# Designed miniproteins, single chains, part 78

Each design is a single chain, and the fold is of that chain. pLDDT is the mean over its residues in the fold that is shown.

## One batch from the design tools (miniprotein)

Design m2694
Fold by ESMFold2-Fast:
Structure m2694 (fold): chain A 115 residues (1-115)
Amino acid sequence: NAEFEELLKKLRESKDASVEEIINLALQGLDLATSVDEALRVFEAALEAVKDRPIPEQLEVASTLLKAILEKFPDHKEEVLKRVKLLVGPAFGYFLILYTKDEELIELLKKAFNL
């Protein structure tokens, strides 16, 4: 819908915003998302917004949003993780596992990345 598309546009244009502002905008997008496809569009837009930021900030955004998506779509965890793996690639996924402090998310990521 128009509200969701406008929020995605704002999120993609938020490269100069704080990590906290980007996360808050992305969480608003997740509240509007009605499908895994829409939730992953929010995830991808947020990562695009932080692509030029230090790696720890990118990992903070990725881990926070991935956890929120998994909580919103608990019956779709394997689909979400498989599609996130394709979006971020194996190297970023490995760093996400190393720097994430959430034990449940670490175990899910290890399974998804075949580690």
Scores: mean pLDDT 83

Design m2695
Fold by ESMFold2-Fast:
Structure m2695 (fold): chain A 65 residues (1-65)
Amino acid sequence: SHMEEERYQLILDSVKEAVEEAKKLTPEERKKFLEQIRKDVESIASTLSPELREKLLAEVDKLFE
């Protein structure tokens, strides 16, 4: 579905922005913030198709390093 692909891209863009904002935090604050983001992404990914879920989780893994 094109709407699911659009939703995937919106989620990924939001995570990218969150990762950039996390760079302004201390290492401890950043770790806690990224752990929460990862948890939220895992939750929202369950609402996507299996293919988009795998793609989203793989891209988020790349962003967290």
Scores: mean pLDDT 83

Design m2696
Fold by ESMFold2-Fast:
Structure m2696 (fold): chain A 125 residues (1-125)
Amino acid sequence: SEVERVNRYREALISFLREQIARLREEAKTSSPAVKAELEALIAALERVRAALEALPADATFDELLAVLAEVAATLDGRMQGVLLSLVDTLAESFEAGLSVEELRAKLEATFDAIVEGLKAQALS
């Protein structure tokens, strides 16, 4: 059912966010002060998204899932906002295309890695 598919995507996204938060925390330990500040701000935004996703009811719609990321993104500026909006686009395109959780995860990883590298580059400018 659509409800089961939305819940599978939600669980996959929560798992992905937990993994990325842990990775970014490790990277922040050895980063320059400017990069560390950007990574810590991104970690805070991702933790807000994760907490809001976990708080959604079991019958939450896909649009409500996307709204969580969009609402957090609206509180952010520039490239960091772009990180969350890129995840929104990846989720929407994957859901519409009928992709599996495994295919979704691969797209999320590629999208997130590319945008995070851009965020680090911007912090050094």
Scores: mean pLDDT 85

Design m2697
Fold by ESMFold2-Fast:
Structure m2697 (fold): chain A 84 residues (1-84)
Amino acid sequence: MEELAKELVEALEKGDVEKALKLVKELLRGNTPEGREALQKALDEVLGKKEIPESAVEALKELAKRLPDVEALKTAVKLLEDLR
């Protein structure tokens, strides 16, 4: 789980939406608490940066659009809009 979370952070920072999509699906496979926690940690790491890359912002918005049932992604996008 920790490795998948780190790979997700890197994919988001690079704007690799396809890789990020696969990693989110893998983290949420089986709907485990550990997978949900790892996804949240990855999102918190991206959102916690003083300067969030534009590529990461666009990737998160695209992920939320492609995975509308993932509440954590919707929350992350709302936080990005409200971050100030």
Scores: mean pLDDT 79

Design m2698
Fold by ESMFold2-Fast:
Parts: C-alpha cells; sequence; structure tokens
Structure m2698 (fold): chain A 120 residues (1-120)
C-alpha cells in the first residue's frame, strides 16, 4: 500500500543513531526468542511477537526521521516525539527482559502491567 511504502521510506531516512538503537533492539528480541524456544513457547506466538516488534521498530525509525526533518510540521514532530518516548520505555523493558532471561509470554505480561500503570 502507499501508506506502507511511505512508512518504510521514512524509516529508511532515520538518523544513524536511531538505526543503531533499532539494531540493538533486534538483538534483545532474538535473545528473548531464544529463551522462549527453550521454554517451549508456541512458534505462532513467537511469530506474532516478531511481527509486533517489526511494526514497533519501523514506527520508531519513521518517528525519528520526522523529528530530524526541519521541514516537517510541528504537530507531526510532537506526535513523533510521543512515539519515541513510548519506544524508549519499551526498549528499557526489553533490555531488562533479555538480562533476566524472560520468555515472550513473560515480557507480554510486563508490557501489559506497564500499560495499566500508565493509565493511572
Amino acid sequence: SAATQQLLELAAAAPEEAKKKAEEMKELVEKIIEESRKAGTPEELIEEFRRGVEIMITNYLAAAAIVADPSAPEEHKEAAREILKEAEKIFEIFKKAAEEGLTVEELIERLLQLSEEAEK
């Protein structure tokens, strides 16, 4: 779709620092997937998790590109900054999950708890 193509083009235009952060996130995700396979997590859940992470990383990179673009409207930059802020929280949770050897299921439970706490 045109919307998907535009999102991918924006992600490709992200600053190198944001691309490096995305690669670090991918490494954390692979560690979590490895622990999940050892624990017998269903491959269907692992595939859904990978798809969700890919969407999140693409949105993070696109948001970083918007913030870095001096010609982007301020309202778009404000929305993009909120995406970056939420992504940073998720990156820290993924880092801690990988350090603790958590599975995909345990990580999803922690993300749901974070979401609930943010609404209070």
Scores: mean pLDDT 84

Design m2699
Fold by ESMFold2-Fast:
Structure m2699 (fold): chain A 110 residues (1-110)
Amino acid sequence: SLEEEKRRRERIDRVIDSMPDPEQKLMARVFRVLREAAENKDYEKGVKEIAELLKKLTPQQVKQLLASLKRDGWLTDEEVERVLELYQDPSKLEEAARILIDAIRKKLEK
């Protein structure tokens, strides 16, 4: 239900809000939104929110995010390369966001 999703999000957000490092807090928020979008909770809203967060990230932060997702088994090398390619063009950030969300979703379907 929406109430169950809200409670889960509130618990995660409290943990994120306790992080003293603004960069770690931003990265944790990106992971939370990405996970929620991958679980088909407001997919289009998640795509737009991830695209907006990608605009705020530096190239180094994007590389760190993708490296972390790859280490955790969420992304393949091909998906990492494609997202980095799309990230170079501000008009393609929603396409990059969809690749990230869809890759994680495929891992969650089991």
Scores: mean pLDDT 76

Design m2700
Fold by ESMFold2-Fast:
Structure m2700 (fold): chain A 62 residues (1-62)
Amino acid sequence: MDEELLRASRELSERYMGEDAAAVEPGLRAATEALGRRLGVPLRTIVRVKDGVVEDVGLVRA
């Protein structure tokens, strides 16, 4: 994962951490697609969930 992906991953994690995973999934997907367009590559999110809430979000190339 390059530096730009790491930065974007941190930002998404901070924005969505502590939110209900099911409730944020559509918004997270939209944000991921927007970031992919911005960076010029298709991206996929890996979401870690604990007790139904978002604990961490990672971005990888699709």
Scores: mean pLDDT 77

Design m2701
Fold by ESMFold2-Fast:
Structure m2701 (fold): chain A 82 residues (1-82)
Amino acid sequence: SSLDELIEELKKLSEEEQKKLAEKTLASARDAVDEANRNRDERLKAWLRQQLAREREVYAKVFDKELYEEFDKEVEELVARA
């Protein structure tokens, strides 16, 4: 599947590259949540929740346990804020 292909490609990233991917994903998600909240955009919030759920599924299979637990915690806090 396309998801399995994405997971295998991301597994080729170094530990540093995976950490940068997590940081970039969280920064993008924070900006999008803040925009959705400013605009009261319920459609954007629903889409963001769906995208974050997909990213959590992918990164759970790619990241080491410690990096994933940090990422997952930050996503839960963002979802609660949205």
Scores: mean pLDDT 84

Design m2702
Fold by ESMFold2-Fast:
Structure m2702 (fold): chain A 99 residues (1-99)
Amino acid sequence: SKKDEVLKLKKKIYDLFDKYRNGEISEHQFMVELSDIFKEIYELVKDVPPAELEKVRNEIFNMWSSILTAISQKKSRKEIYDEGYYYADRVTEVALKAI
């Protein structure tokens, strides 16, 4: 189901943040892979009503902006990880409600 696909993407986000926190991937690779996951979420919700699509886009934007701000402020990988987990849950919740 589309809900199962969203839950798989949630796990991909968690796994990506774990790799980032552990120093297994660069900031550049982390941002590229996170962007690709957002594209996959967007593809799953592209046909939902505009109001629900806007909610998903807004939570994705909030997550992306928070991470970019934290990186620009030279925050630790752990601080970026903690913020990312919070927003990953929010993005997943609005996507699950949209489908």
Scores: mean pLDDT 86

Design m2703
Fold by ESMFold2-Fast:
Structure m2703 (fold): chain A 100 residues (1-100)
Amino acid sequence: SRLQALLERAVELLERAIELIENDAPLEEIYKQLKGAVVLAMEAAALSTDPAVRALLEEVVRLVQEAAKHLSEGTEEGRKKALELLRRARELARQALEMA
């Protein structure tokens, strides 16, 4: 379905963002993946009729936005916190995909 395709792509973008952070890639490329993941998660939430799936995707958006703020600090501590938040976002997005 379109919902499943959006969620699969959102998960892929989150996985790519995590990989880019782990490999000290430029922030511009990381932000591009995170912005894409937010857009797809928001579109998936709008298409979902299941309030549980919608709530999971709203939390994914919140976690990704919080991770971006920590990355903008330019510190190793901020980077570690961003990775923690993005791994949680990935788990919730995968859960939403399984329910879709």
Scores: mean pLDDT 91

Design m2704
Fold by ESMFold2-Fast:
Structure m2704 (fold): chain A 65 residues (1-65)
Amino acid sequence: MSDEEKARNLREGALASKGGGELAALKHEAVRFLRERGASEEIIERVANAKTAEELLEAMEEAGV
């Protein structure tokens, strides 16, 4: 799967997220994706600390996802 497809899937998953379990799984995948791309720990921390789907989307957009 391309990086663009991974980014799109993460963003669409965040938009469709309906609770803590889905959000936690998406955060885990987003952190892994960002680390694979060599993102800074600052960006990874923002994604990891997102508490809502909206915060996750904002952090992912800042990371270029």
Scores: mean pLDDT 74

Design m2705
Fold by ESMFold2-Fast:
Formats: structure tokens, sequence, C-alpha cells
Structure m2705 (fold): chain A 79 residues (1-79)
């Protein structure tokens, strides 16, 4: 997991506006339990290219952080 995150961060340094890459990093940080970094990367991905998958992932992160109101907003956007 850490090796994969390091590889993707190296790719992101070369392609900072790659929304699929930012989404992948957000998911991996969520899996590590680093919800703050997961939120950061997923919010950046949504800024570049909002998709139902990115909104669903943001909902999961906000749920994990205890922000149920914000989580509900993103789940609605993911429909």
Amino acid sequence: LDDLIADLERQLAREPDDAPLLNALGILYYQQGNYELAKKYLEEAARIEPTPDIYENLGQVYDALGDKEEAQKYYELAK
C-alpha cells in the first residue's frame, strides 16, 4: 500500500491535474485511515473532473470524519 501511494504521488508530481490519479490517491489514503489526506485529494479531483464515483468517495470520507451533513450532500451528488 505505501509503495503504491509513493508511486502515485510521484506520478502526481508530474501530472498534478490528473483527476483519476487524485481520486486513486484519495481512495488509498482512506484505506490507510488518513481521512484528512483522502479528503484533500478527493476534493481536488472533484474540482478538476466531478464524477459520481468521486462524489461517492467524498461522502465516505466525510462520514468517516463525522460530518454527516456534508456526507449526505455528496451522496446526493453521486446519484
Scores: mean pLDDT 83

Design m2706
Fold by ESMFold2-Fast:
Structure m2706 (fold): chain A 91 residues (1-91)
Amino acid sequence: MLSEAEKAEARAQLPAELARLEAKVKTPLEREALAILAEMAEEIINDEFDEERLRERLRRLHELLAQIKGKTLPEEEVEERIERIVREILA
């Protein structure tokens, strides 16, 4: 789990990271996927984390990514990034 200092840093950096991802988003489906990712990140940073809810959101993201496959980012690349973020937050 993130330390208090890491949470403060994440809160400061999150808007810039989301802006970088938003710059690559081209369709409403991709924006919806990014919105879910942002909600998950905020909940984890604020200790509002629920593991079952996180898994449900990841499944929904996977379905959305399947629909937008071959658009702005490869599905595999987006999924890998999500997995890395989750692992780093849970560590």
Scores: mean pLDDT 67

Design m2707
Fold by ESMFold2-Fast:
Structure m2707 (fold): chain A 82 residues (1-82)
Amino acid sequence: MSPEQQQTQQILDQTEKNVKDVAAKVAANPDASAQVVMDVGSAELAVTVFRLLASKGALSLSDVQKIQKNIDKTIKEIEEKL
């Protein structure tokens, strides 16, 4: 419940929402390749691992921001393939 924990939670919630939004777009596209489906699965796994690490206090705010940037890049690459 520190200010940094609140910021971490907000970043996690936004990142999870962004991954769910792209997963819904892929699920709605019948022409989505197996590679795109695998990329979505990888992003969902990354969010799960990210939440687990954050729950253990293993991540600094800087680490959280770097992980968010990497996941956002993956989402953009998925959207470009749709």
Scores: mean pLDDT 82

Design m2708
Fold by ESMFold2-Fast:
Structure m2708 (fold): chain A 57 residues (1-57)
Amino acid sequence: GEELAQELLEAYSDVPKELIVKQLQSDIDAAEKEADPAVQAKLPKYKAALEVLKSLL
């Protein structure tokens, strides 16, 4: 959740938060279509990070 959101903000410090949110949402949507359990197991962490980032908008 918060740790991933912080990592994304630091990695993309020159990118508007709105674009980071849009990209993460796209990545989550793509991952939800994967049949790989390892990918799906990471979805809650990514969704939690997305909610943290959205709260900052």
Scores: mean pLDDT 77

Design m2709
Fold by ESMFold2-Fast:
Structure m2709 (fold): chain A 63 residues (1-63)
Amino acid sequence: TAAVKLAVAVAAAKKARELGDEEAIRALEQAMLNGDSVEAMIAAVGAVSPEAAAEARRELERL
């Protein structure tokens, strides 16, 4: 759902900001603009920041 994608994106963005990882933020923004699936969005972020992707995956597992 759109709500699940937003919650996962927020978790990834928060972690990327904590790390100061601007590339992870850009990867997340691009995935959202592309309309990518939740899994594709996590994969795109994970290519840049495994830590931000791990946080996003933890959020997905709690939903």
Scores: mean pLDDT 82

Design m2710
Fold by ESMFold2-Fast:
Structure m2710 (fold): chain A 97 residues (1-97)
Amino acid sequence: AEEAKRLATEGVRLRAEALLLDAPPEEQEQIRADFEELRQTLEELLDRGDYELAIRGLEVAIEENRRLLADPRLSPEAKELLRRARELFEEARRLLE
């Protein structure tokens, strides 16, 4: 559980970092708030042993990363961070299965 939590949390951090790279200043506070909420939700699910919901949350995160990677507005640097985040989410999900 601890390893999956570490990987999921790092994935959320990298995804936030990726979006913040290309975000205008007025959107940055909302992006940070949204990702802090996602981090807390995943952490709470894992801490209480709700692995089915945690897996579902990771599947949603992986799908959103896929959509972001297709966004032509994102820089190559942001997309590299998103690919690393996806790998971390996929590994976290695998450990919970």
Scores: mean pLDDT 82

Design m2711
Fold by ESMFold2-Fast:
Structure m2711 (fold): chain A 66 residues (1-66)
Amino acid sequence: SELAVLRGEVTLPDGSRVEGGAVVELVPGATSVRAEVSYVDADGNVRTAEGVLDLRQATVLARQPL
């Protein structure tokens, strides 16, 4: 397993999509991951929410073996 810092498209529980980041354990073969995501809202405030990050479009910023 690998721990990764990712940024990409996130689908929030209400169905809206935002650009956000998360620290996640990567599962081989997964195309999405459900994680606590940090993002900046329309008012410029940093928010955290549970969301689904699309791994097919995500940028990997860092990786570490677990």
Scores: mean pLDDT 80

Design m2712
Fold by ESMFold2-Fast:
Structure m2712 (fold): chain A 96 residues (1-96)
Amino acid sequence: MVSEEVLKQMDDTFDRLSGLVKEAEDLAEKAAKISKELQKKATEVLRDAGKASSQTGDNRDLGIKDGKQGEKGAKESQKLLDEVEAKLKEVKKELE
């Protein structure tokens, strides 16, 4: 089992990604009214956020059973979170 601190970090990452999924859904709806190009970008971020969230959940479950794999998964999930946040911020700037 991965440490409780790493599990908490994964939970935080999962919560943040879940928030980004909701924001990306809202942005995709807004972007659809403005342009198809922006809608495509927002939808791509939504897909990336959803995949990152799913992977983080799987990594957390694996981390309960395997500490080494859980630590690697936590780092991967953090990188995915950072990438999604950066892309979402870019789309928000184009819409505002």
Scores: mean pLDDT 80

Design m2713
Fold by ESMFold2-Fast:
Structure m2713 (fold): chain A 90 residues (1-90)
Amino acid sequence: MDMEKVKERYDEISELIKEKIKELMKLADELENPTLIARAIGLILRFIGEVLDFLMENPDASVEEIKKFIEEEYEKAKKEIEKLLEEEKR
């Protein structure tokens, strides 16, 4: 396999993961309660862990399959952090 193509594939996936982490961190930054901030950080770390586990378990997965998984896990983490924001408003 061409190592340059392998690098390009992982660079694209890495940039998508970094973008999603930044978006989740921006949502977490809206929280003021230290306990809820800690929970939001835990949710972001879980998102990272789930993506890494998927990559380890599916080494032959296509870029499209990996991107779909990242988007699905991002939406789950985003919704859970949004629930923490609603909890803080109560």
Scores: mean pLDDT 82

Design m2714
Fold by ESMFold2-Fast:
Structure m2714 (fold): chain A 96 residues (1-96)
Amino acid sequence: MEELKEKGKKLFKEGLKLFSDGNYEEAAKLFKESGELFLEAKDYVSAGQSYLLAGMSYYQAGNKEEAIEMLSKALELWRDNPPLRSLVVPPLDSLR
């Protein structure tokens, strides 16, 4: 679904700007929404990447519970794809 992927890309890019500006809470929200759009488009690689960055953004914002939720979501999407799964597991384990 190309329209969902394009919307996801736009939100992902906006999230990257907010992350670089130190606005981690808002960046996390945009990465989460981007991940949801990629998931609807069945782009599981981009969805996992968006949830990974959402989790990292929540962690930087001090929201550990939301960070764990997002990193777990990325792990679930990449669970059967080493090495992609291994990119999520170490950050998730360090939060627990």
Scores: mean pLDDT 78

Design m2715
Fold by ESMFold2-Fast:
Structure m2715 (fold): chain A 77 residues (1-77)
Amino acid sequence: TLKVNSAIKVLFGEGKAGPNEIRLQGNPKEITVEAPSGKATIPVENGEANISFFTKKAGEYTFKAGNKVLGTWTVVE
């Protein structure tokens, strides 16, 4: 489960997603996150993007690479 103000990160490639982790497919250099608080572009470094500073409000978070929707996740209090 993804929680507000938790250390939430997005991981790319194979493997398991742990608590407060999102596993996505692909090899983007950056992702766009559309959130209840707004939209942000986050760099992907070593297959990882840290969104913890952005996940301050509960609701749906949509992850995109360019025009491709990678997925939508719910963040809770």
Scores: mean pLDDT 76

Design m2716
Fold by ESMFold2-Fast:
Structure m2716 (fold): chain A 84 residues (1-84)
Amino acid sequence: SLKEKIEKLKKEIEELKEILEKMEAVGSGEVTPSLEEAEEMRKFLDELGKKEGLDQSSPAYPLQVYEVLKKRLEELEKELKELE
């Protein structure tokens, strides 16, 4: 149903916002991640980078991943707006 599709998009948007907020906090030095959190984030970034064909050895890699996630968030928010 349309309601189920809207709820699914809202959940995906919320999850993506949490990831982006965490990346921003770590990147700004506001938060130092635990070893476990750093490992989980690295695995997530590695999987995304492989899907998008990004160079993991590049010093720009974290910024490139951040930009990809931000664009995905914008696309999901646009889709949600079209359904409302």
Scores: mean pLDDT 75

Design m2717
Fold by ESMFold2-Fast:
Structure m2717 (fold): chain A 102 residues (1-102)
Amino acid sequence: AKEGADYGGMAGGAGVAAVELGEDSKQVSRGTGLALKGIGLAYEAALLGGLSLEEGNGGLSSPAGKRGYELGKATGTAEGAIKVAEEYIDKAEEYIKKVLEE
C-alpha cells in the first residue's frame, strides 16, 4: 500500500519536472498528464491500503513527490523526466492491480 502511494507520488513529482523542463506544448501536455495520473494513483493506493491521508502519503508535497521531482529535474530534459514519471506510473499501476486481484 505505502509502496504504491510512494510510486504514484514519485511519478507526480517527475511529471511536474517534465512540465518545467518542457520546451514545447507536446512535452508540457505529456508532463501534465503524467503528473495528474501519478497523483491519482498515489491516492488510490493510499485508500486501498488504509493509509492516512493526514500523513501526506502520495501527494506532491510528500517525501516521495519531492524525490520524484528532484529525480526528474536531475535528468536535465523533459524527455528524461517523462521517462522517470512513466517508470513510476507503471510500478504504481502494477502494485494497485496486484492488491485488487487478491
Scores: mean pLDDT 76

Design m2718
Fold by ESMFold2-Fast:
Structure m2718 (fold): chain A 78 residues (1-78)
Amino acid sequence: MEEGYETVYEELKAYLLAQGFSERAAEAGARAGAEYYKEKHLKYQNGELEISTEELQQESIEIAERVAREVEAEEAAA
């Protein structure tokens, strides 16, 4: 609550930068992962979704990495 979903974004961005992604790719990936985490977490809290915190975190990381790779592929093609 105090840290909100902004902390998830910052953590994912730091993770992607540590993996060697560009700042642009890391920002895009972190945003996508954090938005996915927020949507699924809110559905879980409302009883609309049965998902573990571990699965939610892992899926959010996978989304973040996928989007970051897509952005870097676009940069490499330009």
Scores: mean pLDDT 79

Design m2719
Fold by ESMFold2-Fast:
Structure m2719 (fold): chain A 63 residues (1-63)
Amino acid sequence: ERAELLRRAHELGLELIDVQNKVDAGEIKGEELVKLSQRVSEELKPLAALNREDTRAIAAAEA
């Protein structure tokens, strides 16, 4: 499952590149930016949780 979240994060990076290309081409919509921002925020939530759990697992290994 961690690999799935990492893959999603990578795909979000590719989407950001696509959005940047559209902005450079003079095509930009605030609505799309808002949706992308919300999507990225939601997708990164589980990654942040996993990073935290990794730290917890190290602490638990000492117990």
Scores: mean pLDDT 64

Design m2720
Fold by ESMFold2-Fast:
Structure m2720 (fold): chain A 94 residues (1-94)
Amino acid sequence: EAAEVAALDPALLQEVIEALKEAAKAAAAGDKEKAIEYLEKAIELARRLPETPLRREVIEAAEGAKELIEEGKTVTAAATAALTAAALEFAQML
């Protein structure tokens, strides 16, 4: 875990975290268009990170959240995005 985080660009990782947080807020508010926009931004930023299991998990979580929004499960999508952001914030502290 710490070794994976040490390989990341801290500024880029922070941008991914912020995009996921904004996606979660938009999804919680029922703003599907804005939520999808921020999830796509998070995926694009995450693809610029080193190829690690952490990068793969972030991309999968964001893509899953987009599918949940398309199904109308915006609250579940908001929780997924928020938990992913929190996990990344915790990983930065290790």
Scores: mean pLDDT 80

Design m2721
Fold by ESMFold2-Fast:
Structure m2721 (fold): chain A 66 residues (1-66)
Amino acid sequence: EKLVVGLAEHVDEQEIREIVEKYGGRLILADENGGIVALVPTEKAEELQKALEERFGGRFFALPLS
């Protein structure tokens, strides 16, 4: 399991949850300041991050955990 962390601006929490679940993960945190934390299989973390960036464009900013 790996964490995918980011900041979402003006993005619907339900849409984020649906994408996370599509990649076999779960949304751990979504706060009012746009902070997003998801837990996914390690092999899916990069795919999920790219999917979120493609879906929301400039409204989603991934925070690297390396």
Scores: mean pLDDT 75

Design m2722
Fold by ESMFold2-Fast:
Structure m2722 (fold): chain A 98 residues (1-98)
Amino acid sequence: SLEEKIEKVKQGAENSGFELLAELPSGVLIFSLYNEEANSYIIRIIDVVEEKSYVLVAPSEELAKRIVELIKEAIEKGLSLEEAMELALKLLREEEER
């Protein structure tokens, strides 16, 4: 079942040190891991239904939170995960210039 797949993905991510930040009704899960050596946040997005995964690296906690909220809002508005990822990448590029 989808619920069993979601639970297995959550357990696997948590066993690897990732924290669950969001679970969306579409079956998209968003996790984070703080990398102390790089002083950065690894954001892992997993679409359990489409069996797709994406990784983003945010240089700060504030930017990591903004990226997660942007992805959530985009998907809630009916955008695809791919479109949400394009918006997140644009935000990362714009913040590098500030």
Scores: mean pLDDT 86

Design m2723
Fold by ESMFold2-Fast:
Structure m2723 (fold): chain A 107 residues (1-107)
Amino acid sequence: SKQDKILEVLRQFGDQLSAVLSEGVREASKTASPEAIAALRKELSGLLGRLISAVQKGDKKKAQEEIDKMGELLLKAGVPQDFVEKAKKKMEDIYNETMKKINEILD
């Protein structure tokens, strides 16, 4: 069904975003304490859930706000500005590809 195809696309989206965020967490772990990394992982997981909800609702503005918050958390954790900008671009590219796939299913 179209619904099953959309759910699979959303699962792939979550997996791809989790991979990018895991790279950011690894970068933060070079300077941050283990306790700070555990807190960062928990906060990023919450934002990822909100981002997936925004994608399900087709709310591009809300999706961008959640991506921006993820970038801010990585910066606060000590990840360099250039790394965060590249990570945000990867997340935005993944978002755009995911929306294209959803729109193709719904045509």
Scores: mean pLDDT 89

Design m2724
Fold by ESMFold2-Fast:
Structure m2724 (fold): chain A 66 residues (1-66)
Amino acid sequence: LEVAKKIISKELGISEEQVDKLLELIKENPDWSPEEIARKAIKELGLDVSEEDVARAAAGLRRLLK
């Protein structure tokens, strides 16, 4: 998980703290689609990243969390 956070941080150009908040959002909303999580994260965290890229990262993180 820690390695995945570093990879996603670099891929999206966001801080590891922002990736941790994205993880929190995924854990709190297990029934949301990756696209719904991406939209919420972009709005709440002020991410300057495409919804598609954030959704892909959210889907990957969800698989690791189970």
Scores: mean pLDDT 79

Design m2725
Fold by ESMFold2-Fast:
Structure m2725 (fold): chain A 65 residues (1-65)
Amino acid sequence: ELEVGRGAAEPSDETLRRAVREMAAHGADEATLERALTLLARVLGLSPEQQALLRAEAARLIAAR
């Protein structure tokens, strides 16, 4: 796996998952998280697999709060 040296210019899968966890930890509701994930997918060109993983993580965190 590569792009470790790019810093914040091109977010990694780990960075995106952390951002989702951060939003959920701050009490973002389901609608807000869904909108944020949709926007990130469009802006960053996320694959369907990445989108599914992030949505699953968000749903799990929302259910746990």
Scores: mean pLDDT 70

Design m2726
Fold by ESMFold2-Fast:
Structure m2726 (fold): chain A 81 residues (1-81)
Amino acid sequence: AMAEREARVARLLAELDELFAEEQKTGNGWIADFRALALIQEAEFEGLPKEDILRIKLHWARLRGREDEVKKYEEELKSLE
């Protein structure tokens, strides 16, 4: 159901926000990036659609201030229209 998918996306975005908050406290950005990648890969493995995966990747790129990745994921999302 769409509602279950949206709830899962919202939960993943919240988990990424928590990972970013921990990165800000500890300075362990590589650990936060590794954990974010693991969460995203798990979602892909469990069959979350490409659009949802791209939105999650974009959110993490925005949190990390990675403008090149933000641009890349925004363009990929536009291509899915």
Scores: mean pLDDT 82

Design m2727
Fold by ESMFold2-Fast:
Structure m2727 (fold): chain A 55 residues (1-55)
Amino acid sequence: MKPLSPIEAALRAAAERLGNKEALEYVDKAVASTDPQERQDNLEKAALALGEAQG
């Protein structure tokens, strides 16, 4: 398996730490995506979900 990128690993770790299932789902979709743009869009959605949880 290809390793996670640094940003994917960081977002996943943050989502797990906060218990943010929505952010985890977006990270999983990004990792499963074969399209670079879809991957990036899902990572942005994960980051937004984490930002909303932090205020």
Scores: mean pLDDT 75

